# Designed miniproteins, single chains: the designs that were tried, part 13

Each design is a single chain, and the fold is of that chain. pLDDT is the mean over its residues in the fold that is shown.

## One batch from the design tools (miniprotein)

Design m423
Fold by ESMFold2-Fast:
Structure m423 (fold): chain A 98 residues (1-98)
Amino acid sequence: MKEKARELLDKARKLMEEAVKAAQNGDYETALEKLREAVDYFVEAIALDPSLLPEAVREVIRGADEVAKLLTPEQAQRVASIAVAGIIDAVGRLLEKE
C-alpha cells in the first residue's frame, strides 16, 4: 500500500507542475484539468496512506495558489474550489472509521 501511495503522490506532484506550466502559458483549460487530476491523485494517495495527509494538503495548497495567481479572479475561484473540495474529501475519508 505505501509504495503505491508514494507513486500516486509523485504522479500528483508532476500533474501539479504541469498545471502551473499550463497556467504560465495562458492555457487555462489545461491548467484546470491538470490541477483536478493532481488533486484526485492526492486524495487517492491519502486513502491508501493517511500519514501523507499533511504533506499532500501543503502541496495542494501551494500548487493551487501558484496556478490561481496566474489566472483571472473567476478562474482562480474555480482553482480554490477544486483544492478545497479535494482536501475535504481526503479528510472525510479518514473520519469515516469507527
Scores: mean pLDDT 81

Design m424
Fold by ESMFold2-Fast:
Structure m424 (fold): chain A 71 residues (1-71)
Amino acid sequence: SALDELERQMERLARESDLDGLDRLYRQTVEQIRADAIKNSTPPLGIEQIDRVDELYERARKLIRRRLEES
């Protein structure tokens, strides 16, 4: 599913400690969800999934923060 693919991408970026990449992916995903809702389309990720997207983003962000603090 689109959500599973997003989770995999965010986990990859977290492993790479790519905070900028993670922030860009999150911003683009949320922007696309909101844009699709305005267009009345049936997107792979709907506005009802925003809370789940936020949860995945915060989880990945915590992993990156922890890695940065290990040095």
Scores: mean pLDDT 80

Design m425
Fold by ESMFold2-Fast:
Structure m425 (fold): chain A 62 residues (1-62)
Amino acid sequence: QLQQAIDIMQSAVDGILSLNPNASLDEIKKKLDELRDWLVREQGADPQVLSQAQKIILEKLK
């Protein structure tokens, strides 16, 4: 579900920025790429839904 994927990606960004408020967009993208790959591989998440959610979150951060 797209909204659930967006919420997961947003929570991950919030966690990254809480630990490192100076994290670059590239660092955030790398962490989200790792999270997406893990969710697809280990949890059977839909890669298209996760890619869409990641794109939405990264656009919001610009």
Scores: mean pLDDT 81

Design m426
Fold by ESMFold2-Fast:
Structure m426 (fold): chain A 72 residues (1-72)
Amino acid sequence: MNEEQWKEVELGVAYIRLAVSLVAAKNQGNEEAAKIAEKTLDEVERLYQEGKFDEAIKKADEGFKKVDEIMK
């Protein structure tokens, strides 16, 4: 497996974590957290389509941390 394939796996994991956070935010009625998670998922998908895997991973991780912070 090359480094690009590993980055795609890392992105998949980060994307799933953020998607789970979106579901949790919606279930808690936290509109602010849900909105941030949804917007970040859209941005991650755009970066992935552009082949910017490192940027996509970083964006997903940052979005997850921001959602987690708001949900505290």
Scores: mean pLDDT 82

Design m427
Fold by ESMFold2-Fast:
Structure m427 (fold): chain A 114 residues (1-114)
Amino acid sequence: MEELVELIRELVERMTEEQLAALLTELSLPAQEAVLNRDAAAARAVLEQIRARLTKIAGEELTERAERAARTSTQEEIEEAMDRVAAELGEPAKASMIGTILVLMRLLQQVVEA
């Protein structure tokens, strides 16, 4: 939990609201379609795009931590960590968008691994 909270906090500090909104606008629908259709190839392609965007903005280390957190955390744990960061930093929009990205990464990873 504390590692997840620190990860979301660091991503809030490294990414702008505009960068997060752009990522979600471009990739939310493709991600949802890949998950709904159980399309492993599409899910992998969307995950690679999320990874590339996060690496460019937040760096390789934070991106790898985000991928691991998405894989090892439940949706409930991600939502709890997001709420804690939102309360701490006063950045509820950014924390919510980062939480949403982590949940999408988790769902996409589950499709790829199935």
Scores: mean pLDDT 86

Design m428
Fold by ESMFold2-Fast:
Structure m428 (fold): chain A 72 residues (1-72)
Amino acid sequence: SLEDQFLAHWRALANYVVERAKTASPAERAELLARFEQAYAEARAWAAENQFSPEVVEQLDAIAQETRAAMA
């Protein structure tokens, strides 16, 4: 489904950001986090525009929270 493709893409992006952060300097990590937060806001807006189910939005939020924690 479109929702499944969206979540799969978002999980892949989150994993990429976390992996990239492992070898990044503090300044590079801050930039990665800033770009991730912008991408998250855009993903949230896009999900709302396409009337995604609350369960999909909850999964999006959970992935974002896990990504933030991993980059802390």
Scores: mean pLDDT 86

Design m429
Fold by ESMFold2-Fast:
Structure m429 (fold): chain A 96 residues (1-96)
Amino acid sequence: MKVTVSPKSVTVPEGGSATVTAEVSGDEEYDIVWALQRPGSSVPGGVGIERGRKGVVTVTGLSKLNTGTYYGWALRPGAPIDEPAAVGEGTELTVE
């Protein structure tokens, strides 16, 4: 499984929303979970983890605390959040 995330970067006003599309290779069932990696961290953290259905995730009510790299994790249905089947490239989110 390969996850492709678009756009690669987005700038949003405080209180705004960002919509990111995740495309997964093949016809397998999946959930997409968003994980935030803040500057200076080597691992994505739990701030702003949202589970969405296939393809499109919208993050709403964004604050400056949500600035960082958002990774789309593809999970098999029913899998734990910490056991992704695939992780895509990050989307760089900036909240102004």
Scores: mean pLDDT 66

Design m430
Fold by ESMFold2-Fast:
Structure m430 (fold): chain A 57 residues (1-57)
Amino acid sequence: MLSEEERQELVDRFIELIKNKAPVEEIKKAFDEYLKALTPGSRKVAEEILKKILEEM
């Protein structure tokens, strides 16, 4: 499993992609890597939050 620092790095990466208006496919790839690092419960919560962020773009 990933450490907290490694998880935070993945989060920071996809947030930066969102802020820089990267192609949706790049954002989705970074998001998928982050999801693979989470527990099933945390994954569902993260998916809901990121879905809302992507819908606002």
Scores: mean pLDDT 69

Design m431
Fold by ESMFold2-Fast:
Structure m431 (fold): chain A 63 residues (1-63)
Amino acid sequence: DLAKSVGLSQDIVDQLEAKQANDETIVLAINFFSSGKLTQEQLLEIINNSSDAEELEEKLLKA
């Protein structure tokens, strides 16, 4: 699994799915983490500050 191969925690993946993030948004989050653009803590902050999948995607794209 791509998330595990880059060291992204399962808890973050589970929270993305809980926000109903689509596969493209999950891949975007994995890519930002693997490139060093976002830390796991920054990803959790974005997820927790997003009310739905659309807001989550917009915040990730603006990060």
Scores: mean pLDDT 78

Design m432
Fold by ESMFold2-Fast:
Structure m432 (fold): chain A 89 residues (1-89)
Amino acid sequence: ETLEAQLVESRLRGTTVVTRFRVTTPLDAKVFLELASESKIASVAAADLESSYHTAEMVVVARMPTPQQAEIALKELEKLKVVGIARPP
């Protein structure tokens, strides 16, 4: 099955990356990023993650160990502006 997500907003402050996505299916941010990491977003896998979920929107807060890793995570998350993620059967 395919999960569709669109990046609406992204911000970087020090080591903290805040992203807002529009999603078609209710989903926990960890599950979303786990599926996205199968698409080579390895830099986000090291994040300390928080999420808040509202109708059709998900906010992901990623706290990275270093500012350099936070910049990489921001760029990788911005690549998810429009993405289809396939789920295994």
Scores: mean pLDDT 59

Design m433
Fold by ESMFold2-Fast:
Structure m433 (fold): chain A 68 residues (1-68)
Amino acid sequence: GLLSEEEKKKILELLKEEYPNLSEEQWKIAEDILKTEDSGGKIAELLEKKLGLDKNKVQDIIVRALTS
């Protein structure tokens, strides 16, 4: 299904825990991706493409956000 605002907020919180060394500018890119995309698969793809994050690790974070 499509991600809710609360699920996106939890994804962002888990990403910040997993990638504490990202810059403020990189976090703005991540936040913009989460604001514009509602699909977990598309979010993972764009985070990999724009920020170089591990797609499998991002997909795990998204699943954890949905199941916690």
Scores: mean pLDDT 83

Design m434
Fold by ESMFold2-Fast:
Structure m434 (fold): chain A 61 residues (1-61)
Amino acid sequence: SPEFEELEKRAGTLSEDTKETVLRAIDIARRVAESQSEEARAELAANLKRHVDHFAAQEAA
């Protein structure tokens, strides 16, 4: 889905160690989302985006 593609792209800007952990979390979330409704998938992606943005902000500090 476009939401998970954008999350992967954003995670790609993180440091190598953090990137590996975040990308694994995105992959797990994507697999869980495969059996969910569009609404549940969007909510899952939005929640995960908050975590990715938080890690990116921490690395920028």
Scores: mean pLDDT 76

Design m435
Fold by ESMFold2-Fast:
Structure m435 (fold): chain A 63 residues (1-63)
Amino acid sequence: SLEQEAIRAMEEGLKVMRENIQDKEFAQRMLDEVVAANRAMIDRDWEKLEEYVERIRELLEEA
């Protein structure tokens, strides 16, 4: 499901953010996208959730 996929993406995002914590700019960008994804889940905004999950994936490719 999109929810399960999003949870996995957010968990991996937080892990990669912590591994790159000395890169403050990257870490902040990742945290912002993870926070936005969590907000979309709370609001049940599935369209925005899908967009934020994709942005997390793009950041994971930069790491």
Scores: mean pLDDT 87

Design m436
Fold by ESMFold2-Fast:
Structure m436 (fold): chain A 84 residues (1-84)
Amino acid sequence: LEEKLKFIDEVYEEGGLSDEQFMEIVDLLAGGLISLEEAKKRYEELRKTSKEKPSKETYEEAKDLIKNGKNPGVLELEEAVKRV
């Protein structure tokens, strides 16, 4: 939990992705569908191509999801973002 929250803090401070991209990674991570290591890798790829910064509202939502939504996971959003 602490490591995941630290990751969310780092992503918000550094930026380099949109609100949508940030929430996609967070929902997958909170649902246990990807590891923290995979989430960090996805973030590094996005940071190379984007200069957008997540909003504070998205950041607060991300922290809440990591604390409260990791089990059983965000199945609805995961289905939307994982499989297209």
Scores: mean pLDDT 70

Design m437
Fold by ESMFold2-Fast:
Structure m437 (fold): chain A 75 residues (1-75)
Amino acid sequence: MSTEEQLEEALKLAKEWGVGEYAEQFRQAILAGDLQKAQQYLAQTGQALIQKGASQEEIERFGELATRAGLEAAA
């Protein structure tokens, strides 16, 4: 099991819910080293998932994977 594979699955999940744009901007913020922007987009993705009707479980899973990606990229 690779970390990259799990991160790609999280992005695809967000895209299927119609909020992939926030998840993509999160990735770009991480690549740019802008951790504050990354956290902002993470929060916006979670909020958008709630409004789209995603379950609390899905929101939590996405947040966990995205946070892990942020910590790994910041290391």
Scores: mean pLDDT 71

Design m438
Fold by ESMFold2-Fast:
Structure m438 (fold): chain A 60 residues (1-60)
Amino acid sequence: DEQKKRLLLFYEKHFEILNKLYEENEEKLASMPPEEYTKAMLELIEEAEKQAKEEVEKQA
C-alpha cells in the first residue's frame, strides 16, 4: 500500500511540475515551429520527471 501511495504521489507531482514548467515557458513555446515545440516539450517532460522523483524522495 505504501508503494502504491508513493507511485501516485510521483504522478501527481510530475503533473504539477510539468504544468508549472509549461506555464513558465508558455510564451517561448507559443513562438516555436512544431519541430522545436516537440523537442522542447520532451525536455520539459524529462525535467518534470526528474524533479518529481526528487520531491517524492524528500517527502518519504
Scores: mean pLDDT 79

Design m439
Fold by ESMFold2-Fast:
Formats: sequence, structure tokens, C-alpha cells
Structure m439 (fold): chain A 70 residues (1-70)
Amino acid sequence: MLSPQVQQRIEQVKQLAQQYLDEKTYNELFSRLDQMVEMAKKISDPVKGEVFVLMEIIGLESEIFVHQRS
């Protein structure tokens, strides 16, 4: 199970994405995040699973910032 801090980070990224991304791009990026969360659940070490999800969130934040600049 993801920690409350990671869940809060996901919600913050979703709010930013809804503000700056079109519906198609939003759906594509968060479909990818959902797949990564499912993969993280298969990792036996919960700390490694959370790090895996956090790395994906950082990647999404970077993509959103590029869209803000464009």
C-alpha cells in the first residue's frame, strides 16, 4: 500500500495535469502511472515499490512543466 505522502503527491500531480494538459494527454500519462502502480504492487519490498512510483511521478511532473512552457 502506498504511504499517505505518496498518495498526496499523486493527487497534486493530477491537479497540475488537469490544469495544463488536454484530456487525451492527461489520460495517456495517468494510464501509464496506473500501470506503474500495479507493477509496484508486485515488488515484494514495499520501500522499493514506493521509490518506483515516486520516480514515475517525478517524470510526470517534468512532462507537465514542459507542457506549461510550450
Scores: mean pLDDT 75

Design m440
Fold by ESMFold2-Fast:
Structure m440 (fold): chain A 61 residues (1-61)
Amino acid sequence: MSITELVQQALDAGVPKDKIIDIENEAGVKVLKAAVFGDRQAIDEADEELRQKLQQLIESA
């Protein structure tokens, strides 16, 4: 499942937009830093962490 699909599911579940933005910003900073240094593993890890946090918010809603 894509990050975009998880974001949409979180919104549909009633998760506040600001909560989603905070999680995306945290992951985005990690991805940006990893991309600058060419760390593909760190990019994958950040994507997985974002996916898990979005799933947790959906389950909590």
Scores: mean pLDDT 79

Design m441
Fold by ESMFold2-Fast:
Structure m441 (fold): chain A 65 residues (1-65)
Amino acid sequence: DVREELIRAAVSLLRAIPAARWAALSPEQRLAIAQKIIRGVAESRGIKLSEEQVRELAEEALARL
């Protein structure tokens, strides 16, 4: 399940962000970081995602924090 693997990897990376740094961010900034992480994980695995898919997966990763 490629979708589940991408979300799980992104959640792990998001949890690695220092709590103080994360708490200082707006919801929009948190989404932007999650999207950047999803893109990076997908690229590292040779997976092509649309911007819509990146946003959807980023929102799901944030919901699992």
Scores: mean pLDDT 86

Design m442
Fold by ESMFold2-Fast:
Structure m442 (fold): chain A 86 residues (1-86)
Amino acid sequence: GELEELLRRFLELAEEALKTDDVIKRIGLLLDALGLLLDFEARTTDPEALELARKALEALKETLLSDDPEVREEALKKLKELLKEA
């Protein structure tokens, strides 16, 4: 479904971020994720799907921007768990 595709793309962005220490590149990946979420919200009225999508974006933000490696690892794990529920 559209939610599963969105979360899969978020996971791809998270994996891309793990390959770089460049904060500016990570910010760019977050902007890409925000664009994907806005497109999803424009097409979806399901409140459960919207809640899951927003939780996934929050986990992605922590994976992309946190200075703590343990917080990034936990956030990535949470994002993977959310994809299994979609």
Scores: mean pLDDT 82

Design m443
Fold by ESMFold2-Fast:
Structure m443 (fold): chain A 93 residues (1-93)
Amino acid sequence: SELKDGAIRLLDEAVRENKRLYEETTSEKQKELLQKAIDYLEKARKAVQEGNLDEAIEHLEKAKKLSQEAGDPLTVFLTEKAIEVVRKAKKKE
């Protein structure tokens, strides 16, 4: 599915940005939030690959909140776009 592939690409970009910020930050609290966000993004990626789109959306919403708390606006934007793409994929199935 082109939509699922699009969601995976957005997720991979979100993970890259989150990891970049993790390496640059000196805040242990921010690192903990970023690591939790990465964990949810990886769970969302697996759910998209397996076609479990509702589970993917739940994981993406959690990753978005954690990224907002961590102060990672680019990952927030990318996760919002991934949610939009996953919702479109669900409507077409």
Scores: mean pLDDT 87

Design m444
Fold by ESMFold2-Fast:
Structure m444 (fold): chain A 59 residues (1-59)
Amino acid sequence: SPIEKAIEILKKLPDDTVLTDEQLRKISEETGLPYETLRQLAAETGGTAKGVIDHLERL
């Protein structure tokens, strides 16, 4: 699924990596998750790779 692909990509980054707009767009392109969804999740979770992973795993 797009969510599982996004988690796999994010797990390759250090937990405390602050996700840039460019990184979120690239993840969107590679996984099929909407960029706006990833941007919103980053905003809600403090913008780190671990924060976004933890949220996606609860979906």
Scores: mean pLDDT 81

Design m445
Fold by ESMFold2-Fast:
Structure m445 (fold): chain A 66 residues (1-66)
Amino acid sequence: SLRDVVLARAREYLAAGRGEEALDVVGTAYQVAPEEFDERIVPIVELAQQKRYDEATALLRELLEE
Protein backbone atom coordinates (compact mmCIF):
# COMPACT_ATOMS: atom_id res chain seq x y z
CA SER A 1 0.00 0.00 0.00
CA LEU A 2 1.01 3.65 -0.29
CA ARG A 3 1.07 3.84 3.52
CA ASP A 4 3.55 0.94 3.79
CA VAL A 5 5.88 2.39 1.12
CA VAL A 6 5.79 5.87 2.71
CA LEU A 7 6.40 4.58 6.26
CA ALA A 8 9.30 2.41 5.02
CA ARG A 9 10.87 5.51 3.40
CA ALA A 10 10.32 7.47 6.64
CA ARG A 11 12.11 4.73 8.61
CA GLU A 12 15.11 5.02 6.24
CA TYR A 13 15.28 8.81 6.70
CA LEU A 14 14.97 8.55 10.50
CA ALA A 15 17.72 5.88 10.63
CA ALA A 16 19.96 8.32 8.69
CA GLY A 17 19.16 11.18 11.12
CA ARG A 18 17.11 12.95 8.43
CA GLY A 19 13.99 13.65 10.50
CA GLU A 20 12.70 16.65 8.53
CA GLU A 21 12.84 14.60 5.30
CA ALA A 22 10.98 11.74 7.04
CA LEU A 23 8.26 14.20 8.09
CA ASP A 24 8.14 15.73 4.59
CA VAL A 25 7.55 12.37 2.87
CA VAL A 26 4.78 11.50 5.39
CA GLY A 27 3.18 14.97 5.18
CA THR A 28 3.20 15.02 1.37
CA ALA A 29 1.65 11.53 1.17
CA TYR A 30 -1.01 12.47 3.74
CA GLN A 31 -1.97 15.56 1.66
CA VAL A 32 -2.39 13.37 -1.46
CA ALA A 33 -4.13 10.37 0.14
CA PRO A 34 -5.25 11.09 3.76
CA GLU A 35 -7.56 8.03 3.71
CA GLU A 36 -4.52 5.70 3.44
CA PHE A 37 -3.35 6.76 6.93
CA ASP A 38 -4.83 6.18 10.38
CA GLU A 39 -5.69 9.01 12.81
CA ARG A 40 -2.34 8.65 14.62
CA ILE A 41 -0.60 10.37 11.68
CA VAL A 42 -2.63 13.58 12.14
CA PRO A 43 -0.81 14.97 15.25
CA ILE A 44 2.56 14.13 13.61
CA VAL A 45 1.64 16.13 10.47
CA GLU A 46 0.25 19.00 12.61
CA LEU A 47 3.43 19.24 14.72
CA ALA A 48 5.56 19.27 11.54
CA GLN A 49 3.38 22.08 10.08
CA GLN A 50 4.09 24.06 13.29
CA LYS A 51 7.84 23.39 12.72
CA ARG A 52 7.99 21.37 15.95
CA TYR A 53 10.22 18.83 14.22
CA ASP A 54 11.75 17.17 17.30
CA GLU A 55 8.29 16.42 18.76
CA ALA A 56 6.95 15.31 15.36
CA THR A 57 9.89 12.95 14.75
CA ALA A 58 9.55 11.50 18.28
CA LEU A 59 5.86 10.66 17.64
CA LEU A 60 6.72 9.27 14.19
CA ARG A 61 9.38 7.00 15.74
CA GLU A 62 6.80 5.71 18.25
CA LEU A 63 4.26 5.05 15.46
CA LEU A 64 6.88 3.14 13.43
CA GLU A 65 7.81 0.95 16.46
CA GLU A 66 4.29 -0.58 16.41
Scores: mean pLDDT 83

Design m446
Fold by ESMFold2-Fast:
Structure m446 (fold): chain A 88 residues (1-88)
Amino acid sequence: KEKKEKEIEERLIENTKKWAKAMGVELEEVEFKIEDGEIYLRLKLLTPDNELFEFEGKAKGGEEIEELVLRLGEFNQEIIEHIKKYKE
């Protein structure tokens, strides 16, 4: 179980790195932990215009996980809109 959780953590970190590269942002820090049904996520992303975006969240139950996913989606959208504003 522990080994599976670490593999998922590593895969999510790699996917985050790929996303950051595709968006043209620098991944300064990424932390992903899954322990005892709790998910912890911390991200620090640096844009080409030297703005730092930080995200931190924890979720243990289904409702908290849904809220965390929505917050992460909003965070990603803010970064996308910021990059578009500076490229256009």
Scores: mean pLDDT 77

Design m447
Fold by ESMFold2-Fast:
Structure m447 (fold): chain A 99 residues (1-99)
Amino acid sequence: KQYLSPVERELALILQQALDGKISPEEAARRMAEIYEEAGDEEMAEAFRAIAKNTKLALPIMTRLLSGEITPEQAIYLAENAKNYEELRKLLEELEKEK
C-alpha cells in the first residue's frame, strides 16, 4: 500500500474506526474537523463541523469529501439540506450535473 503522510494516516485511522463502529460517524467528523483546524485548513474544518451535526448522513458525506468527490462548500450544503439518504442522492446528482 502507498505510504501516507502522518495527517493522512490519522484521518484514515479515524475513518476506519467509524466504519468499524468503534466511534460514531459524528465523533469521527468532529475529530477530523480538529485535525484540519490544527493544519490551518479552515474550509475543511468548517465542512467537517457541519457534517458532525448531521448524525444520520455524516459517514456518506464525510467519505465523499475525503475522496475529493465533493468540495467543502458542497459538503456543508449536503449536511445542512439532506435529511435522509434519498435526499442526499438527489442533491449529489444535482451537484454532479452542475460541474
Scores: mean pLDDT 80

Design m448
Fold by ESMFold2-Fast:
Structure m448 (fold): chain A 65 residues (1-65)
Amino acid sequence: SAFQQAIEKAQAELKKNGVLTKEQFKEILGLPDDAADDVFNFMDKDGDGVITEEEFQQFLQQIGL
């Protein structure tokens, strides 16, 4: 699925850079700004403006991936 391919790209970016910004997240998932902001804020529990590999992995576990 397109969503699984997006997850794979996000994981590759996280392994390369250690963090994922909202801009990169939006581009990878191809979501509208509003939807990307909602999902990003849900994962960004610390409010630091980035997603770490650990936060992303926890999110995947919660959604059953």
Scores: mean pLDDT 75

Design m449
Fold by ESMFold2-Fast:
Structure m449 (fold): chain A 67 residues (1-67)
Amino acid sequence: MNTVKFFVPSNDVAVQVGAALRIVAEALARGIEVKSITFEETPDGTIITVESDAPKEELEAVVREAL
């Protein structure tokens, strides 16, 4: 599995859920299966971790388009 982490400068639940939905939608559009999405809250925002068997470059593209 490949893992991609990125930071969103917000701990708002609506922002977190919105990001997850966009990631899943973008992955589906590209034929990529997302195995897990994990959220880690920090004082400055949320770290989102995405896991998939897809190539790391494709996962990075999915995350970039979702943001």
Scores: mean pLDDT 81

Design m450
Fold by ESMFold2-Fast:
Structure m450 (fold): chain A 61 residues (1-61)
Amino acid sequence: MVDAIIKRVVEEGKANGISFGQLAELAKEALKLGSETGFLSDDQIQRTQEVYRRLEELDKK
C-alpha cells in the first residue's frame, strides 16, 4: 500500500534517475512534511516508514 504523496515522490525520483537511497531520503522528507501539516494519518506514517526502510535495504545491495 502506497500513500499518494509517497507514490509521487518515488515515481518522480525514479523518472529523474534518482538512486534508491535518495528515494528513501525523499520519502523521509515527505513523511516530515506530512506530519508537520497533519496531512498523514498514523497508518500512513507507518506505511511510509516501511517504504523508505525497504528502499534503504535495496540501496545497500
Scores: mean pLDDT 68

Design m451
Fold by ESMFold2-Fast:
Structure m451 (fold): chain A 68 residues (1-68)
Amino acid sequence: KDEVEKYIEEIIKNASKMTDEQLQKEMNKAAELMRQAGFSREEISGYLTKLQSKITEIKGKHVPLNLE
């Protein structure tokens, strides 16, 4: 759990330097890491929503999450 939170923090820290494509890739990777760590669907959704809101704040625009 703590490793996933640290990964999300690193994405936020570097978000201003990333392209939309890189941010989508990192969000997808974070979702996969949470799934592998045994997070519930509700927890994953909560973390992704929080991350997406922070990215929107940093980038000044909504970066869509393209999960299959």
Scores: mean pLDDT 75

Design m452
Fold by ESMFold2-Fast:
Structure m452 (fold): chain A 60 residues (1-60)
Amino acid sequence: MKAIKLDLSEGERKVLDELEESGDYRPSRARLRELARRYGVSVGAVSRLARTVQSLLAPA
């Protein structure tokens, strides 16, 4: 398949990098709020991005 173009803001891109680095795509509510605050995105955006990335990765 070709690369999927995701409509990501700069903040959402930074959240993606953090999720990739930690490998934790099921973050706690506290972690979602921390990432949202740190990168200037909504908690809903972080949650949606984590779910999207989880769906795109091969499950264990």
Scores: mean pLDDT 70

Design m453
Fold by ESMFold2-Fast:
Structure m453 (fold): chain A 79 residues (1-79)
Amino acid sequence: SELEALKEELLRAARAGDAAAVRRAADGLLSLTTPENAKEVEDTLKEAYILALEAGSDEVVAVLTEAGRRLRELFPDLK
């Protein structure tokens, strides 16, 4: 599915420290986010954040922090 492909791309890009690819994949994931899949998208963003920290990419960390903020703004009841 497009959702699964974007999840894989996000994790790969985060591990590689590719901020432009992370931004594109995160924007794609947010565009496909619904109340039903919001938790899955949040979990993927959290996993990507850990990978970005391990890669030492401050730019990727910043992109993922903003993506997480946007997700929580759209779905404030996410836990």
Scores: mean pLDDT 87

Design m454
Fold by ESMFold2-Fast:
Structure m454 (fold): chain A 77 residues (1-77)
Amino acid sequence: SSSAELEELEKEAKELLAEAQEVAAQAVAKGMDPSYLYELEELFKKVGEALHAKDLETARKYLEELKKKIEEMREKI
């Protein structure tokens, strides 16, 4: 159901937020460009807006972009 998918996407967003906070802490410690942190913040905002609108396809798209951005940051720290 759409309700079950929404709950799963909300759970994924919470897990990615925790990962992003860990990566952000390491990035700051290593003197990385703060633009990466602003990009993560903007993507989380877009995910939140999509979830609030119950636009599951848009939420999935931005969650995948978040995963890629977090992975890119992990490679640079």
Scores: mean pLDDT 82

Design m455
Fold by ESMFold2-Fast:
Structure m455 (fold): chain A 94 residues (1-94)
Amino acid sequence: LSKEEQFLQMLEGLIQLLESILEDYKARNAPEEVIEAIEEAVERLKELLKKFKEGKVTPEEVIEALEEIAEELSKVDPGTAQIVRWYIKELKEV
């Protein structure tokens, strides 16, 4: 796999994981604030993926946006924020 393909696969994997977490939280009637924060994170990640595929953002810019998303998530759901931070660490190694 090229570095670009590996980066894309990891970003797509993170989106799928967060969507799975979101559906679980909705099923468990988690607090609305938590659900809304994860929904916003998923939407931002999908837009980021689209821009990356279009060549509008660099890997560095993607990582910076992920760090911002993780920081916002840490205010309402530290566990999900930690998952995002793990992906940031892995993405930096490709």
Scores: mean pLDDT 86

Design m456
Fold by ESMFold2-Fast:
Structure m456 (fold): chain A 108 residues (1-108)
Amino acid sequence: SESERRVQELLERARELVEKALDYVSKGDFDKALEELEEAAETLREAARVSEDPAVREDLEALARLVELTKETVEEAKKEKDPLERDILAGVAQIALAVARLALDRLL
């Protein structure tokens, strides 16, 4: 259906945004990571809204929540002045984004 095609396009876009966010976090470019994460969360919520499958909707809403929590972690990393604590927060964000990417690959 057209809805299924639209969901696939949004999932492909969300995957690209998550991959870019992961790359930016790994480089310490937190401002660019936050921009990509904001768009990724919005894209996943739109995919959930247009999905005709209730189970897929629930999964996409859960992924959007994960991305939003990751955004909060990146915001904390950006504000953190201690290098070790910053690296730990960035590492947690990278793990969360790798999980989100894997989940998106399974839905595609």
Scores: mean pLDDT 90

Design m457
Fold by ESMFold2-Fast:
Structure m457 (fold): chain A 72 residues (1-72)
Amino acid sequence: SGKEIVDALEKLIKAAKEAGPEAQKLLDQAFDAISAGDYETAAKYILETGKLVGVEEEAKIVADRLLQQKAS
């Protein structure tokens, strides 16, 4: 559901903020890709951020939903 995606994204954002500027920049690149409609690139940056900050499960939830947007 939308609530699950929002919760996963919130946890990813918080973890990136705590990890520092490198993680924040990866997340910024993901959001820039979303704004451009490039959901595949956005998903890649989301997964990289999740791996870097130790929230891979939440990152996978967000990335999967972004890839589903390509079919909408």
Scores: mean pLDDT 83

Design m458
Fold by ESMFold2-Fast:
Structure m458 (fold): chain A 83 residues (1-83)
Amino acid sequence: MKFTIEVSASGPPEIVGPFIESIKQELEDAGFKIVDEKVDLGYDSGKAFITVETDDEEKLKKLVDELSSKSYKGVKPDISIVS
């Protein structure tokens, strides 16, 4: 089953880009396979849609909740499952 995670953050590309990469790394470290990625980095904000394929929806929900509670170099994540 495929799930899409929306990640958004305010900041320049040199902060938001590495932040999105850190979220991808946390997903991979937890054993999720990333099958698609769409990233849109603006001058002062960025957004990404990261699609993972998994049968363990509850594990994914727990990880997304955990990641949403963390900050990266002062960037507060806005992370949710959208599909």
Scores: mean pLDDT 79

Design m459
Fold by ESMFold2-Fast:
Structure m459 (fold): chain A 96 residues (1-96)
Amino acid sequence: SKEIEELKEEYKKLGLEQFRAALEGDEEKGREIAKKAKEVEKKLKEKLSEEEIEELYLEVAELLLEEMKKYKGEEEVKKLREEMEKALKEHEKELE
């Protein structure tokens, strides 16, 4: 459990760092972070169910939307949040 929580925290942190690198145009840093994120994701997929992985992706998306407000403004972030909420609702309908 603790190992899984540490991997989830690392994955979330890498997502934010990759987003910031992309905003700065730092392609080399972005590629390095993406590689680390893929390695962490692979380890998480070995330990978590598909549903738990999807929940983690949504948590990362929420963190990125909040960070994005600092750079892209409220209107763009509002639109992205609405799209994310719609996608989640459609997924819930599919599972029913």
Scores: mean pLDDT 79

